# Designed miniproteins, single chains, continued (3), part 47

Each design is a single chain, and the fold is of that chain. pLDDT is the mean over its residues in the fold that is shown.

## One batch from the design tools (miniprotein)

Design m9619
Fold by ESMFold2-Fast:
Structure m9619 (fold): chain A 77 residues (1-77)
Amino acid sequence: SMEELNKIVEELVEKLRELADKLVALNDEEAIKKFKELVGKLIQLTQDAVAGKISLEEFKKEAEKLLKEIEEIVKKA
């Protein structure tokens, strides 16, 4: 449902804010660049889900994968 999608997006945005704050404190230019690229992919994925180009199940799977990649970048920086 659209309500479920909105809730997932809100939770993702909240988590991304926390991760961005950690990255800014580390001042790692390469990590920041990779973070921006992965956030861009998440935005595109959200647009595709809203447009009905992908299922909610596919959105959840791909969003979780991208979030894990972002968390790894922050952890390694």
Scores: mean pLDDT 81

Design m9620
Fold by ESMFold2-Fast:
Structure m9620 (fold): chain A 87 residues (1-87)
Amino acid sequence: MPPMTAEEYRELQRTVLERVLARARERGLVVDGRIATEDAVELVVEVYRELGIEISRQGALRFVQTLEPEGDGTLDVARLEAAAAEL
């Protein structure tokens, strides 16, 4: 199969992040404006699978870390929203 273009990859990343944030809020996983990195990773895996893409937990963790590298076991929801808007 042809490789995904940079634009297609950015659109995919934005879609994944937007859906992850929406589900985190809907499921009550946002505490004090933050989400646990482990919860975010599980949601990233779930959303990618729904889009027909199988990724590992480690791959999902790396994706999350590229968007919020200062995460110390939790992620700032406002920073993730800003990252999604720039994708």
Scores: mean pLDDT 75

Design m9621
Fold by ESMFold2-Fast:
Structure m9621 (fold): chain A 90 residues (1-90)
Amino acid sequence: MEKLVEEAQQYALELYTKEGKSKEEAVIAGIQKLMEALKISPELQEFILKVLKDMAENHELPSAEEEAKAEKWEKELEERIKEAEEEEKK
């Protein structure tokens, strides 16, 4: 099982880094590949994929606005830490 998980993770990583897919698309594709490798029934695969897509569409995953706010907060925190470190070296 561990090897199948690694292969699915590698596939998702390649889609994200080499083919320019979004993180969500890459993760969904990786999960689909893992489900196929585990011989999960087609009906169950469709159900799981539908739930994942519905979560993405209904903003059960962080919305673009929420992600932007989180990124902005993270960036502001990083800048404040950097300013504090630079003041100590003045």
Scores: mean pLDDT 64

Design m9622
Fold by ESMFold2-Fast:
Parts: C-alpha cells; structure tokens; sequence
Structure m9622 (fold): chain A 93 residues (1-93)
C-alpha cells in the first residue's frame, strides 16, 4: 500500500546509517528493530528484509569487483550472508 511505501521510504535514512555495521547479522537485526519502532507488521518487515538482502548481495559483488576479491571468497561471503538472512527471518517468525 502507498502509505506503507511512504513509511518504508522515510525509514530509509535510518537504515542507511546501519551501513557502518560490518556484521550483516547485526545489521539485519538492527533493521528489524527500526522497522518495529516505526510500527511495521511482521509481514512488512519480512518483505523489506528480503529487499535489503538482495541489495546486500549486489553490494558484495560490487566490493569483490572493486577490491579484487577471489571468486571463492565472494562465493563464501554470499553463502554466509544467505544463512544469516535466513536465521534472522526465523527469529522474526
């Protein structure tokens, strides 16, 4: 819904501050906390985290290209990010 989309856009700035957190598990947990503080439902939070997970994966690809990471390291980091994301989602349920 448009009203929920407006709320998500408004929290974007707060969520962007979390980019300073290097641990993706803690970052996802803090993102959930911000969305809860803003009054989002569990399903809305899960939907937004799925979007953020896709953004995080693309950021890993960008960093790998920029910093010359071996493909093996990129693959391992992407796999760990997927596990962390799944674990955080289970905590929301």
Amino acid sequence: EKEREEKLKKVQAKINELKTISDPRERYKKEVEILKEMGFSKEEIKTYLKYLHDVELKNLEYLAKRDGWPQEELDKRKAELEKIYDEVLKEIE
Scores: mean pLDDT 78

Design m9623
Fold by ESMFold2-Fast:
Formats: C-alpha cells, sequence, structure tokens
Structure m9623 (fold): chain A 89 residues (1-89)
C-alpha cells in the first residue's frame, strides 16, 4: 500500500541519516581523537548536512539535527567535568 511505501521511505531516510552521521563521527574521531575540537567539528558537519538535506530528505535532516544536539550535550558535559576537575585542584 501507499502507507507501507511511505513507512519504508522513512526507514530508508533514517538509515541514510545514520550512515552520514556515522561517517562524520569516524572521520572526525580519526583526525581529532578525543578532542573538544573533534566534537565541535562533528556537530558543525552534522548541522551542515542537515541543512543540505532539509528540502530533499527532511527525515534524514531531522535525524542529523538530533545527533548534532546530542553532541552539543556531550560538549557541555565535557566542559562541566573539566570545570569540576579544575575546582578540585
Amino acid sequence: SATAARKEKVRESLRKGGEIAGEIGREEAAEHPGTREGLERMRERLLEEAERLRESDPVAAELLESFANMYRGVLRIEEEVEKKKAERE
């Protein structure tokens, strides 16, 4: 049915978005292993890809934005951990 075809299209878009996010994550982790710069670059690239796909594949774009928001959370956690470590020294 048309409904089943639409659901499959959504799954394909989610797979596509996941693959793009995974590739960005691997590339930045290889180039900037364990660095704040690497996490910031991952977030920026995810948002750039989300914007590129917004019109043609809005589901993939939404997933990429969700990953970018997750990395923003990780960056905040890293900053808080460093702050608390400095306060203990």
Scores: mean pLDDT 81

Design m9624
Fold by ESMFold2-Fast:
Structure m9624 (fold): chain A 80 residues (1-80)
Amino acid sequence: MLSREERTQLLNEITAKIVEWGYERVAAGERDVEKMLEEAVKWMTEELKKAGFSDEEVQELVKAIEPNIRHILEVMVREA
C-alpha cells in the first residue's frame, strides 16, 4: 500500500492533471461542466484504484474532492 507521502504526491499529480485537462477541453470548445466532471471523476477513480487504494478509500476521496473539481471546471467554462 502507498505511504502517506506517496498518497499526497499522487493526489497532487491527479489534481494538476485534471486542471490541465480541463483547460485543454475548454480550449477545444467543451462547455458541458457535468460531462467534464463525470469524465474527470471516472479517470481519477481509475488512477486511484491503479495506485492501490481500496474501493472505500476511492469513494471517500472522490466525494471529498468532487466539489472542488466542479468549481474549477465551472470557472474555466465561464472564463471561456
Scores: mean pLDDT 80

Design m9625
Fold by ESMFold2-Fast:
Parts: sequence; structure tokens; C-alpha cells
Structure m9625 (fold): chain A 114 residues (1-114)
Amino acid sequence: SLKEHIEKQIADKGFVVIDVRSEEEFKKGHIKGAINIPLEDLENPEVQAQLPKDVEIIVYSKGGGRSKKAAEILREAGFEKVYALPGGYEFLKTQPEALKYLTSSSVDSYIYKL
């Protein structure tokens, strides 16, 4: 479940990583352990109710646009510890030191479904 994958991220690293791109983009490549919640779904109060308010949430997209909007949506919903990853997934793909944290595998990663 979404809650179980959030709890796993908190236990493993103390913060949550959310990919706000489409499911199709996520399947082609994402940050290891990330949860995919498309931007449109983050406006849903039922989705927001499953997210923690007491730990940091890092949101990312392809570039900066969708992740900036995602952070604004969550902050308006009362999440004070939300940060957009600058440059997004496209920037991470250009960084040799970041490549070991990227995967196209479904292992330890989750796609949220409404």
C-alpha cells in the first residue's frame, strides 16, 4: 500500500521521495525507492491524508515545473516540510555520481493507484 511504502522510506532514510511525473515516465526510469504519485493525484485529499506531515518530503518531476507546483499544492494543504528537487530527473541523468541511485526496476519502488 502507499502507507507501507511511505513507512519503508522513512525507516530506510528518514524522508520521503515522490515522483510526480506520469506512470509511463516513471517506468522508463526513476530514483530507487521513489513513490510515483502523478501531480494531478496530489490535489486529492484522500492522497494527501496518507502523506506524513512530520518528515521531509522531496518531490521531483522531469524538470522543475511540475515538482514546483506539487510542492505548492502540498504546502497549501499544510505540509511544511516539502521541497522540490531542482532540475528534476533530466538533471540527475546527467550526473555520473547520481546514476547508481536511478533504476527502471519496480523493486523497492511504488506506483500509486487511486
Scores: mean pLDDT 84

Design m9626
Fold by ESMFold2-Fast:
Formats: structure tokens, sequence, C-alpha cells
Structure m9626 (fold): chain A 66 residues (1-66)
């Protein structure tokens, strides 16, 4: 079982073409885990990252703020 606890984006207001750090915190089978991924906003300001937490695959998608 995976329970998502928080998702943090830094900088919070991303820009097109800017690198943004996404931090995912979750509890997997009662064990707290944290994964950080660096992503780049696309031409339309969207981003996506695939993260794996103890065999559980998550897709994180977002849109950078203008």
Amino acid sequence: TLVLESLTVDPESGRVGERTTVTVRAVVNGVPQEVTREVTGGPDGTFSARVVLDGHELEVEGRALP
C-alpha cells in the first residue's frame, strides 16, 4: 500500500524551460520514503516525472505557473 503524504515543487512557480525540483513523500507499507526528481518545464509549461518508491511506480504531472 502506498499513501501519498506530500508533493513539493521548488521553485513553486516554475517557468517554461526552467528546471524545477519535485519532491514526493509517501508511506509505502508503513515505511516513510522520499524521492526527489529534477524536471524541466516543456514549451507549454507542463512537466512530468516518473518516480519509483519500493516497487510502486508513480507519475507526477503538473503545469508550471507563468
Scores: mean pLDDT 69

Design m9627
Fold by ESMFold2-Fast:
Structure m9627 (fold): chain A 56 residues (1-56)
Amino acid sequence: MEAQRQAAVEKAKRDIENWYKENNETLDVKEEELLERLRKAVDQGFADSAERRAQL
């Protein structure tokens, strides 16, 4: 189960990495700091999504 959460976090990380490369000139926040905030948000959101998927 943690593996699924880690996969979601890694996907979010790659999305940030790709988006950052495209908009690195306009992004005024550190990738590392953004990653930590997103990681917590993804972990929180994933918990809700997991419950919904269990219903289906």
Scores: mean pLDDT 62

Design m9628
Fold by ESMFold2-Fast:
Formats: structure tokens, sequence, C-alpha cells
Structure m9628 (fold): chain A 57 residues (1-57)
């Protein structure tokens, strides 16, 4: 139940050229600014990006 579907997460990985989980974490923290997301929302979005990275490997 992430705000990002896998289609959206995969598009973000391509558009922002995210290569690994560290870049995905940094991206989530800066997307719409730090503190705008709850810890649960940050983790859900990170999980979506990590899954997209795995599928694009």
Amino acid sequence: AAPWSQEVAQQLVRDFKLKDAEQARAFVQTFEGKGSFSEVEIQARLKALEQALEEQA
C-alpha cells in the first residue's frame, strides 16, 4: 500500500538514474523535502524503489 506503484517506482529509478539502495534512500529523504513523510511512508516508498531496482537489475 505504498503511495508509489511499481510502475511509478520503476519510472523514478529510470528518470533519476538510481543505481542502489543508498541512492534510493537519499532520494526518498529529499523528495518533497525532509520531514514531509512519516517514517512508515519513507519505508514504504524505499521498499517500492528497492523492488524496482531489483527488477531492473
Scores: mean pLDDT 71

Design m9629
Fold by ESMFold2-Fast:
Structure m9629 (fold): chain A 81 residues (1-81)
Amino acid sequence: SAEELEERLYEALLGWYKTLSPEAQKKFIENLVNFIKKYGTEEERKEAEKYVKSGDVEGLIRLATRIEVRKILEKRGEKYE
C-alpha cells in the first residue's frame, strides 16, 4: 500500500540522515526543501517552511516521503489512496 511504502521510505531516509555528519545533514535538509519546492503543492511548501523554522526534521522527511510516494504511484498509473 501507499502507507507501507511511505513508512519504509521514511524509516530509510531518517535512518540514513542520522548516520550523516552535521554538514551532510544540513545539505540533506536543503535538498529535501528543494525537492518539496519542485514537486510539492503550495500547501506542502508552506508546511515544509514551518518544519524548517521549527527544526522538525522528522516532519520534513515524512512530508518529502509522501511527495515521493505520490510521484512513484502517479508514474506507475496507480491511485494514491
Scores: mean pLDDT 84

Design m9630
Fold by ESMFold2-Fast:
Structure m9630 (fold): chain A 105 residues (1-105)
Amino acid sequence: GPRVEIVDISPKDGATLKAGEDVEITVTVRATEDGKYRVRVILSKDGKVVAEAEATVDLKAGEIRTVSFTLKVDGEEGEYTLTAVVETEDGRSAAAKQVKVKIEK
């Protein structure tokens, strides 16, 4: 089976966020093997990356970890795509999840 999975992501698909405030993103990951994992979050609008963050975490086999990011979004109102990606250090296993969020005043 896959060596890593995304168990949960926040905000959830269809969430509405306030313009001009920092966006807190949490990604919950599960590892099936001991190792180093890269977690990336990418916020995009109309095909443009507007904010991104990355963290590296050391996980044990069977461990569930929540990784938190704060993205500063000076963007316009509208629909954004939030992409979370988790990769093993060797790049041989990856998981990705996308949600759509709306930013309003």
Scores: mean pLDDT 84

Design m9631
Fold by ESMFold2-Fast:
Structure m9631 (fold): chain A 87 residues (1-87)
Amino acid sequence: MEELLEQARKHLDRAEQALKEGNIPEALTHAREALRLASQLPDEEALELYKRVIDILNKVIEQADEETRIEASVLLLAAATMIASLK
């Protein structure tokens, strides 16, 4: 699990860097991979990652074209649903 957590955090760091560079497709790709990895982690660790994914996806939606915005919105709904399922 330690390796999955580290990989998820690295993807989030890369997504945040891609957003700063205006590389929206790269940011979306890394956010998607971080969400996938987070879903395999314990609830406490996953919650931190899901919140970061949501923040990144909201920033993607603000800057994206229509196609990328739709994809980001679907991922945002998935991340929000995962958080709602945690206790």
Scores: mean pLDDT 83

Design m9632
Fold by ESMFold2-Fast:
Structure m9632 (fold): chain A 82 residues (1-82)
Amino acid sequence: MTLREALFEASKKGDNDAEAELYRELAERLKDYPRVQKTLLKVAELVKKGDGIKATNELFLFMVEASDEELEAYTKALNEPV
């Protein structure tokens, strides 16, 4: 199972704690990209609080502002096994 698939499963179940932990794992995989890591840690915190709208907005802003290198690293990390 990929990290992307695990995130989707946690989100479908409404398991905010599991989803937040998976975003923290994603952030650890992206430690060499500090802007990306900071965004993902903020997303994890918002998900844990149940603020899905703010979490989605943070991810959207990241997607708009990120470099091609950051987006490639993010996509690769999501598709790696859990």
Scores: mean pLDDT 87

Design m9633
Fold by ESMFold2-Fast:
Structure m9633 (fold): chain A 62 residues (1-62)
Amino acid sequence: SLAQEVLDYAIATAEALARAEAAKRGMTDVEITVTVDGNTVTATARSGDETVTVTLTIPAVP
């Protein structure tokens, strides 16, 4: 469905943004964790004790 495709793209985008932000901060061996709560997608990039979080809110889709 279109709603599923939009969610999949939001997840991929959040992961890409979290990874890019981690790279800008010099983080190596980064682990990406993504969580979805309704229309909110949160991607967390972690390297040891260092983390960066990206949150995307997508509009409601039918």
Scores: mean pLDDT 80

Design m9634
Fold by ESMFold2-Fast:
Structure m9634 (fold): chain A 72 residues (1-72)
Amino acid sequence: SLDEVVAELVRRGRELKAAGKTDEQIANELVDEALKRLTDPSDIVEAVFRAAAELGLDLEIVAQAVLKKLTG
């Protein structure tokens, strides 16, 4: 389910945050993980933004990462 993917992205994001990764590095990893688990672009966008909001990431940085990864 989408909720299970969001929960997994939040878990990975917390690990990366504990490892001292930047918001940009975390955002890129969340998009890459969502792309492995989801096929619908709208679900990918929703899952990444929901996880990013829960993690307290800069949503402008997250938006840039999503745009770059989904447009090539």
Scores: mean pLDDT 88

Design m9635
Fold by ESMFold2-Fast:
Structure m9635 (fold): chain A 64 residues (1-64)
Amino acid sequence: APKVPAEYEEALLKAEDVTLRGILTGEPEEVVLARVREIMEEAGMSEEQVEAVVKAARRAIAQA
C-alpha cells in the first residue's frame, strides 16, 4: 500500500464525521458531499482520490 500522509488520514476522519453527522441530522446529500470534497481537496488529495472518497460517502448515505 502507498504511504498515506498524516494530513490525508486526518482529512479522511473529518470526512467520515461530516458524513455521519449529515446522515444523523438529515442534511441534504449534495451539501454533505460538497463538504467532503472540500476537506479532501484542502488536504491535497488528487482529483481521482477525491472522487473515490466522495463516491464512498455517497454510498454510505444511500445505505443509511
Scores: mean pLDDT 78

Design m9636
Fold by ESMFold2-Fast:
Order: sequence, then structure tokens, then C-alpha cells
Structure m9636 (fold): chain A 74 residues (1-74)
Amino acid sequence: MADVLARIGEALTPLAQRAAELEAQRDRTTDPAEKQRLDQQLEELAREMARVTDPLAREAGLPPLVPEPARPIP
């Protein structure tokens, strides 16, 4: 258990850092088109987090650890 949690944390740390940076950039921008581009990048990053953690969670008998990213309405 502890080693699985450590691996999940290790895999998520760089991705979480990137997500925080993109979120900060999104919060600073006033351009709706730029916000949409950043939202798409955040969604892609969330999908990568899920792809990395889902197999580990599944092997450990845990539910999905990353919630499905909120998709902006077109």
C-alpha cells in the first residue's frame, strides 16, 4: 500500500505543478480564446494524470483517483 501511494504521488507531483502553472495563467488572462486554449491544455493534462494513476489505483483496488475533467461548453 505505502509504496503504491508513493508511486502515485511521485507520478502526480510534476503533473500537479504543471496544472497549477496553467491554472495561474488562465486566471491572469482576460482573453476568452486564451482561456479556452488553457482549459484544453488542463484537460489534456488531467487525462494524462488519469492514464498514469488509473492502472495503479486499479491494481490497488482503489477507485479512480483523478476526477473527470470538467469540459467547457462549446
Scores: mean pLDDT 71

Design m9637
Fold by ESMFold2-Fast:
Structure m9637 (fold): chain A 76 residues (1-76)
Amino acid sequence: MDKRAVLVGAVRLSDTEVEAVELLNPGRRFHLRLDRPLPADWEPFAAVVDLETGEAVVYTNSGERLPARLVAVEDL
């Protein structure tokens, strides 16, 4: 039984940090750390996170999929 969160509105915080909100719970903000730096011209827009493992994937507008980790969940 895999528990995943679908995240939307992903924004770049740094070369290795992205913030997004949960689609079903927009009051929950997820902070993700990329395994590799995000190129400056790549724009994240969405992510999926495995809530059991903390493993995540960030999606860019150009179709790239970037491995990431869940580092924090914040309620607004």
Scores: mean pLDDT 82

Design m9638
Fold by ESMFold2-Fast:
Structure m9638 (fold): chain A 77 residues (1-77)
Amino acid sequence: KKEAIEKAIEYYEKAIEALKAGRYSEAIRYITLAFKAYTTLSEEERRELANALLNEDAETAIAILEKEIERLREELS
């Protein structure tokens, strides 16, 4: 569990970096890897994230991913 959460956080952080650089395809790849590792994102949050990515709304996508990273860091504590 801990290893999976740490790996997911790493992928989400790389996805945020890619989004800030406008590299949406790279961000989507990292988000997919993070989901395979571990996620607590609700079905509604996943839908919101998908819509943000489709509309190239980096601000909304980053906000969702930052909240997820915060939750995952709490799970490690």
Scores: mean pLDDT 86

Design m9639
Fold by ESMFold2-Fast:
Structure m9639 (fold): chain A 75 residues (1-75)
Amino acid sequence: SLKEKIEKLKNEIKKLVDELAQTSRKMRAAREEYKKDPSKKPEYDALQAEVNALATKLREKIDELMKLEKEYEKS
């Protein structure tokens, strides 16, 4: 059970890392478009918010993983 939870969480973290990397690239592209065209601000703002949300989720999942790994080492 605990080992299965750790493995599931590692897979979730890997997916979040990949999604964060992809969304960050889109955000950077949108930022460059926004610099040239102010009408592109909403697209940039949306992607920036998505990157921030993904980064927060990733931090939370890493903290959860560290806690579970500590419990597994004691069992």
Scores: mean pLDDT 87

Design m9640
Fold by ESMFold2-Fast:
Formats: sequence, structure tokens, C-alpha cells
Structure m9640 (fold): chain A 69 residues (1-69)
Amino acid sequence: SHMITYEEVERRPATVADGVALAAAHPSGDYVQIVVDEELRTEPSKTGAGARVPADAKRVEAVFLKAKE
């Protein structure tokens, strides 16, 4: 077992409600993670991602990834 390497295939603004960013599965990639102000907040996940967003956050994004061979 070793670390999977990922390539970013798409990036979109994340939906934020009540201070929480949520990202669902998307056809653009096998995995998703949430980035807040250029900081990774979640590990890559096939089932979706969620993270708390500080009230002063300026940028919240969902990053869609594909595993490399």
C-alpha cells in the first residue's frame, strides 16, 4: 500500500450554507476535496466532502480529482 497520486481535472466554487461547504460527487472526477483560501480542508473522497468555512473566508472551492495509474 502506498499513497495515491491525483491530478486535478476541475475546480468550481463550493456551495456554502450555515458556515459549511459541501461538495457532492461530480462526473468531472472520481474524487472531490474542499479548499478554503487555498488551504486543503478535506482529504480526497469518492463519497463527497464537507468542511467548516470561517466567516471571513474569501474563497471556497470544490476540487475534482482523478487518481493517476
Scores: mean pLDDT 76

Design m9641
Fold by ESMFold2-Fast:
Structure m9641 (fold): chain A 73 residues (1-73)
Amino acid sequence: MSPLERLLELLEALKESGLTGRKRFRIESVRGDTLHVVLDTSQPEEVREELRRRITELAREVGLEVEFSEADL
């Protein structure tokens, strides 16, 4: 499966989990099997921790590793 196909599968899983409409993050890039996600620094730390956990779990299901950074979005 191509990195783009894995990304699309992950985005559908995130949408089904209700994460995309209510929590602020941005998918920066996919480099090989590694997904880079930027979390909004305006979100509380508990929200960012939940996003890290949930995104990592969903990405693992499609064979992607995840790296996180934080920025003002």
Scores: mean pLDDT 72

Design m9642
Fold by ESMFold2-Fast:
Structure m9642 (fold): chain A 65 residues (1-65)
Amino acid sequence: MQKKVSLEVALAIDAVGLGAEKVEIDEESGKITITTPTREVGEALEPLAREYAEKLGYKEVVIEV
């Protein structure tokens, strides 16, 4: 919650390390969008993105291939 910037940076590092091409965070709408090169990478990243969304108080996670 109060450490949103640190959690956003941690998500970006973890997601890119697992093969994500881009991570977009919309704080106003409470949405995380992760762009991946393949569906398999997206499926592997979905649980991680959901966990970070919970910690950030965001309601939506979108995986783009």
Scores: mean pLDDT 77

Design m9643
Fold by ESMFold2-Fast:
Formats: structure tokens, sequence, C-alpha cells
Structure m9643 (fold): chain A 81 residues (1-81)
């Protein structure tokens, strides 16, 4: 359990680092959204077994990253015009 949460947090950190790059392509941003969906599914499976603060924090972090990715996609679409 704890090791799985630590791995999810590591993946969240990597996604956050990628989203800080303003040169990401639309394809890369869509791939990031797909990874966020997969991580949310993994968190929901863990939450069904144990409801902890670490799981709740990971859930919130993924929600924030999804919003950031959506904003970047909109900005990128405008830049490609």
Amino acid sequence: MKEEIEKIREEIREISKKLSDPNLTLQELNDILKRIDELEDRIRELEAKEDTMDISVAHVALAVLRVVARIQIKKKLEEEK
C-alpha cells in the first residue's frame, strides 16, 4: 500500500515537471491526460481498501494537474492558429 502510494506520487511529480514545459505538443498533453485518468483509477482502487490522507492528497493533486493540462491544451490550440 504505502509503496504504491509513493510510486503514484513519483508519477504525479513527473507529470507536473512535464506540464511546466511550455513547448509540449498537443499529442504530449493528450498523453498526459490519459496517464492522469489511469492514475485516478489506481487511486480509486487503493481508496476502496484504505482511506488515508496520502490517497486524498494524491486525488487532489491529479485533479489540479488535469486542470493545468486542459489550460495548456487550449493555449496550445490558440498558438497553432
Scores: mean pLDDT 78

Design m9644
Fold by ESMFold2-Fast:
Structure m9644 (fold): chain A 89 residues (1-89)
Amino acid sequence: MLKIIADENGNLTEEGKAAFAQLLAAEKATVELIIVIPKEKLEEVLEGAKKLPEYLEKAGWTVKKLEIKTEEEGDKVKVTVTAEVERKA
């Protein structure tokens, strides 16, 4: 599983950058995108996450599964988007 972790501003952490590089070299991957955001941005981030399969398909990936989880962390929400992807033949 590749954990692509981003901060509140959408910037990848060092760990997230390494995982993203591995994704670009992979033929098949389970990708986990993690972002922690203020509750006020939750609707906007969920709308963006719902469009992720379309962007991945256009980038040459077939999306086999997509799951979105939200967890409250005080005044913030942790959003985890898990996708199973394979490169198109």
Scores: mean pLDDT 74

Design m9645
Fold by ESMFold2-Fast:
Structure m9645 (fold): chain A 94 residues (1-94)
Amino acid sequence: ASPALRAALEAEARASLLAMEVHLELSLEEPDPERLEELRRRLEEQLAELEALKPAVEAIADAKDRAMALHMIESATELLRRLLEELERKLEEL
């Protein structure tokens, strides 16, 4: 696999773990505002990482690997953007 494909796989795995942490905190009756702010920063950092990987992923020579890596980056980005919106809404309520 290309280095860019491996980077996309690693980024997707990190995004999945972060999504689980965000879902867990948002499921609490009394979420901790400090933890939500920390999770917000981590979501923004991961979104920036996913965006930064896009040119390298688009440059993958193998069409199948490129399509898979693009799908991973785009799916992770959509998931994290949705969670960021939900988290920001929760912070406004607290």
Scores: mean pLDDT 88

Design m9646
Fold by ESMFold2-Fast:
Structure m9646 (fold): chain A 73 residues (1-73)
Amino acid sequence: MAEEVRRRAEEQAEEALKLLAQGARDPSIRPEAIAYGARVAQEAYDLAATYPEIREELVEQAQRLGRAIRALS
C-alpha cells in the first residue's frame, strides 16, 4: 500500500515538474502550473503525515516542487 502511494506521489510530482518547466517558457500557463505544483506539494505533505514509512520521500518531492515554484516566482 505505501509503495503504491509513493509511486503515485512520484508520478504526480514528475507531472507537476514538467508543467512548471513548460510554464517557465510560456507565461500564459505559468500561474496554472504554479497552482498545480503547489497543490501537488501540499498533497505530498498531507500524505507524509499519514504514511511515516515514506515520509522522507514525500517531503523530498514537496521540497523539490517548492524550489521549482520559487524559481518561477
Scores: mean pLDDT 84

Design m9647
Fold by ESMFold2-Fast:
Structure m9647 (fold): chain A 108 residues (1-108)
Amino acid sequence: MEALEEVREEARRLYEDFKATIDSLTKEQLKEVAEGLLRGSTDPEVQKLAEEALKAIDNGDYEKAKELLRKAFAVQLETGQAEAFADRYGIPLEEAREAVREAIKEVD
């Protein structure tokens, strides 16, 4: 019970921090974040979103780029981070994943 609330609060904080950070970044920094996600993730969905974000940056569509980067980060939270939460708190992966999804919806 408490573990699920801790997962939700930590996921919410991570997502809010990421959203606030990307809203303050320059064009060059947004490109660096997108390239970092593309290089650092083995998840095909994260890679696809990062590639689309790079294209949006090249087109001067920074609002779309920020949206795509938020979506990519949300996928990372629902996958790798949710697995880390499940292991750390000793809860089922699907419960951790659902808690992460709920936290993301609260921020968006």
Scores: mean pLDDT 83

Design m9648
Fold by ESMFold2-Fast:
Structure m9648 (fold): chain A 100 residues (1-100)
Amino acid sequence: MAEEAVEELEEVGRELLALANEVADSDLFTATALTLLAMGVHLAAELARQGKLEEAAELARTVAERLRELAETLSGEVAERLRELAERLEEAAERLEAAA
């Protein structure tokens, strides 16, 4: 269960970096924000690997909240994708808490 949550966090982090690259040419602010949030997800995965499951879950939820806030300032496919990624982070956080 915890391993599956770590894999999901790593995948979400990769997808956030991919989105940052896609929007970099048109919206540098959003690209920068997504890059920082991806770093936060990567840190959550690292904390989970170290057995700090509660800290990892809390950080994942914090990033999910920031993604939802960012999505409110955007529209279209990017906004929808950010909401999807936020939901996946919440699910990963729930799995981490269950494993703690």
Scores: mean pLDDT 86

Design m9649
Fold by ESMFold2-Fast:
Structure m9649 (fold): chain A 61 residues (1-61)
Amino acid sequence: SEARKIVERAVERLAAEVQANPSFKITPQTLLEAVRRTADELGASEEVKQEALDLARELLA
């Protein structure tokens, strides 16, 4: 699904950020922020954006 691809891309971006800045921590909040930002950058609909955020929350459970 498009929502899953958004989450996967957000995770990849966070992994790159950790490599560039070793003091950076991936927290639930930073993951949700990255997912939201990635959805917006890709022009995802509000529905797809919401689905991606819900998927990210499920992964954190």
Scores: mean pLDDT 80

Design m9650
Fold by ESMFold2-Fast:
Structure m9650 (fold): chain A 62 residues (1-62)
Amino acid sequence: SADERIAQILQEAADRLAAGELSEEEAVALAIERLRADPSVSEEEVARVEARLRAWLAARRA
């Protein structure tokens, strides 16, 4: 399902962040790029997840 695919993409970015391979900004950017590139994820779903990830990133900088 799209939800499972979104979860996989987010987990991959989170794993690379945890491994020290990416910064928080780079992990968010990679996740958004991969969601946009995936044909099983709609533009509406991408926008919803992107807003959530950007809000998370902003909260970590406050």
Scores: mean pLDDT 84

Design m9651
Fold by ESMFold2-Fast:
Formats: structure tokens, sequence, C-alpha cells
Structure m9651 (fold): chain A 99 residues (1-99)
């Protein structure tokens, strides 16, 4: 469980860093801010789990919601004509990190 939470945090960080060059566009900045929130939530969940391993079932449910939000963001990016190929690469990275 902890390894999965850390992988989700790492994916959110990669997504944020790859979107950073587009931060001057208000539309992409909004997506970057959403990703930053998901990265922080995953980090907080990892810290909680290290502190109390009995929270694993609750944390797994919350991590699943973070993964769903990340997949929604990727789907949104796949509809963007500028970021379509980039979104495909990100989808492949997400699948590899969460398998």
Amino acid sequence: VLERVRRVEAFARILREKLEPFKDNPYYKKIIDRVKELEKEARDLATQLEKDPSLAPEIEARVDKIVEELRKIITELQKDPVLKDFAKELSEILDRLLE
C-alpha cells in the first residue's frame, strides 16, 4: 500500500513538472494547480500510513480517488490538440507506475 501511494505521488510530480512550461496559460495553470493538490494529498496519505499502518484500507480508498482524478486530467489533456501526444505518454507512464 505505501509503495502504491508513493508511486501515485511520484506520478503527480512528473505530471506537474511536465505541465510547468505551460503555466502562463490560465487553462493549463488551473490543471497544474489541481495536480499540485493531488500530489500534496498523496504525500499526506503516505505520511499518515507510515505513522499508522492500520489506516491502510482507508488510505487505499482515498488513493483510488486520487488515481481517478489523475485519469480524468489525462483524459482532458487527450482532447487538447497541443497536448494530445504528451497525454498519451502520460497515460502509459500512469499504467506502468500503478501496475
Scores: mean pLDDT 79

Design m9652
Fold by ESMFold2-Fast:
Structure m9652 (fold): chain A 83 residues (1-83)
Amino acid sequence: SDELEKTKLLFRAMAMLVEVEYILRVETNPSKKAQIQGLLTEMQRLHDQMMQLVKAGAPVEKVKEVLDQMQQILDQIKAIHES
């Protein structure tokens, strides 16, 4: 069902946030930590947007568009951590 697919997308978003928490835990550079914390705040804003879209009955593709934005930020966070 569309509801199940949206729920799976929300769980994927939660998994991304957990991955960022892990990166912050192992990152030792304070400048990188500050950059990652700012990007985490943006990911949390997008996660809130996903939850509002699901509550509003938005199509799966709209929820997925926000998840894709969260993935782009996660990729930036990983690049900062690995630099």
Scores: mean pLDDT 91

Design m9653
Fold by ESMFold2-Fast:
Structure m9653 (fold): chain A 57 residues (1-57)
Amino acid sequence: MEQAKRDNAIAAGRLGQVDAALATLAGPDIPESSRVPVPKSFAALTPEQRARLEAAL
């Protein structure tokens, strides 16, 4: 798999995992969608999502 495609897949997966984990940890009082939507590609990431991924890397 090309590096760019791999990075995009990892970025999307990482954001999805973070959002899901936060929703689970927050408990039933927090709706499922407490975070920005997970994009289909790294280029579509919002500045906030990019900063979060860069901090995780």
Scores: mean pLDDT 54

Design m9654
Fold by ESMFold2-Fast:
Structure m9654 (fold): chain A 79 residues (1-79)
Amino acid sequence: SEEFSKKLQEEIKKIGASLDEVDELVTAIVNGDVEKLKEILEKLGFSKELKELLLKMAELNKNEKGIGFDEIFEKIKKE
């Protein structure tokens, strides 16, 4: 959703995540690599709600359940 993209962009700015860190995050979500995503989230200061949402997105992506990979990537990159 648009609200999700805005919330993610706002939290990225608040924690001062680099483009490289954002790229690692997006790659883990797109690939459905839940374990790698957990490692990235341990380093980043996102809210618990956003961390849980990102993990669910990666799990759904691994199972191809209605989450658009390109849509997630484009919204994050547009920051």
Scores: mean pLDDT 71

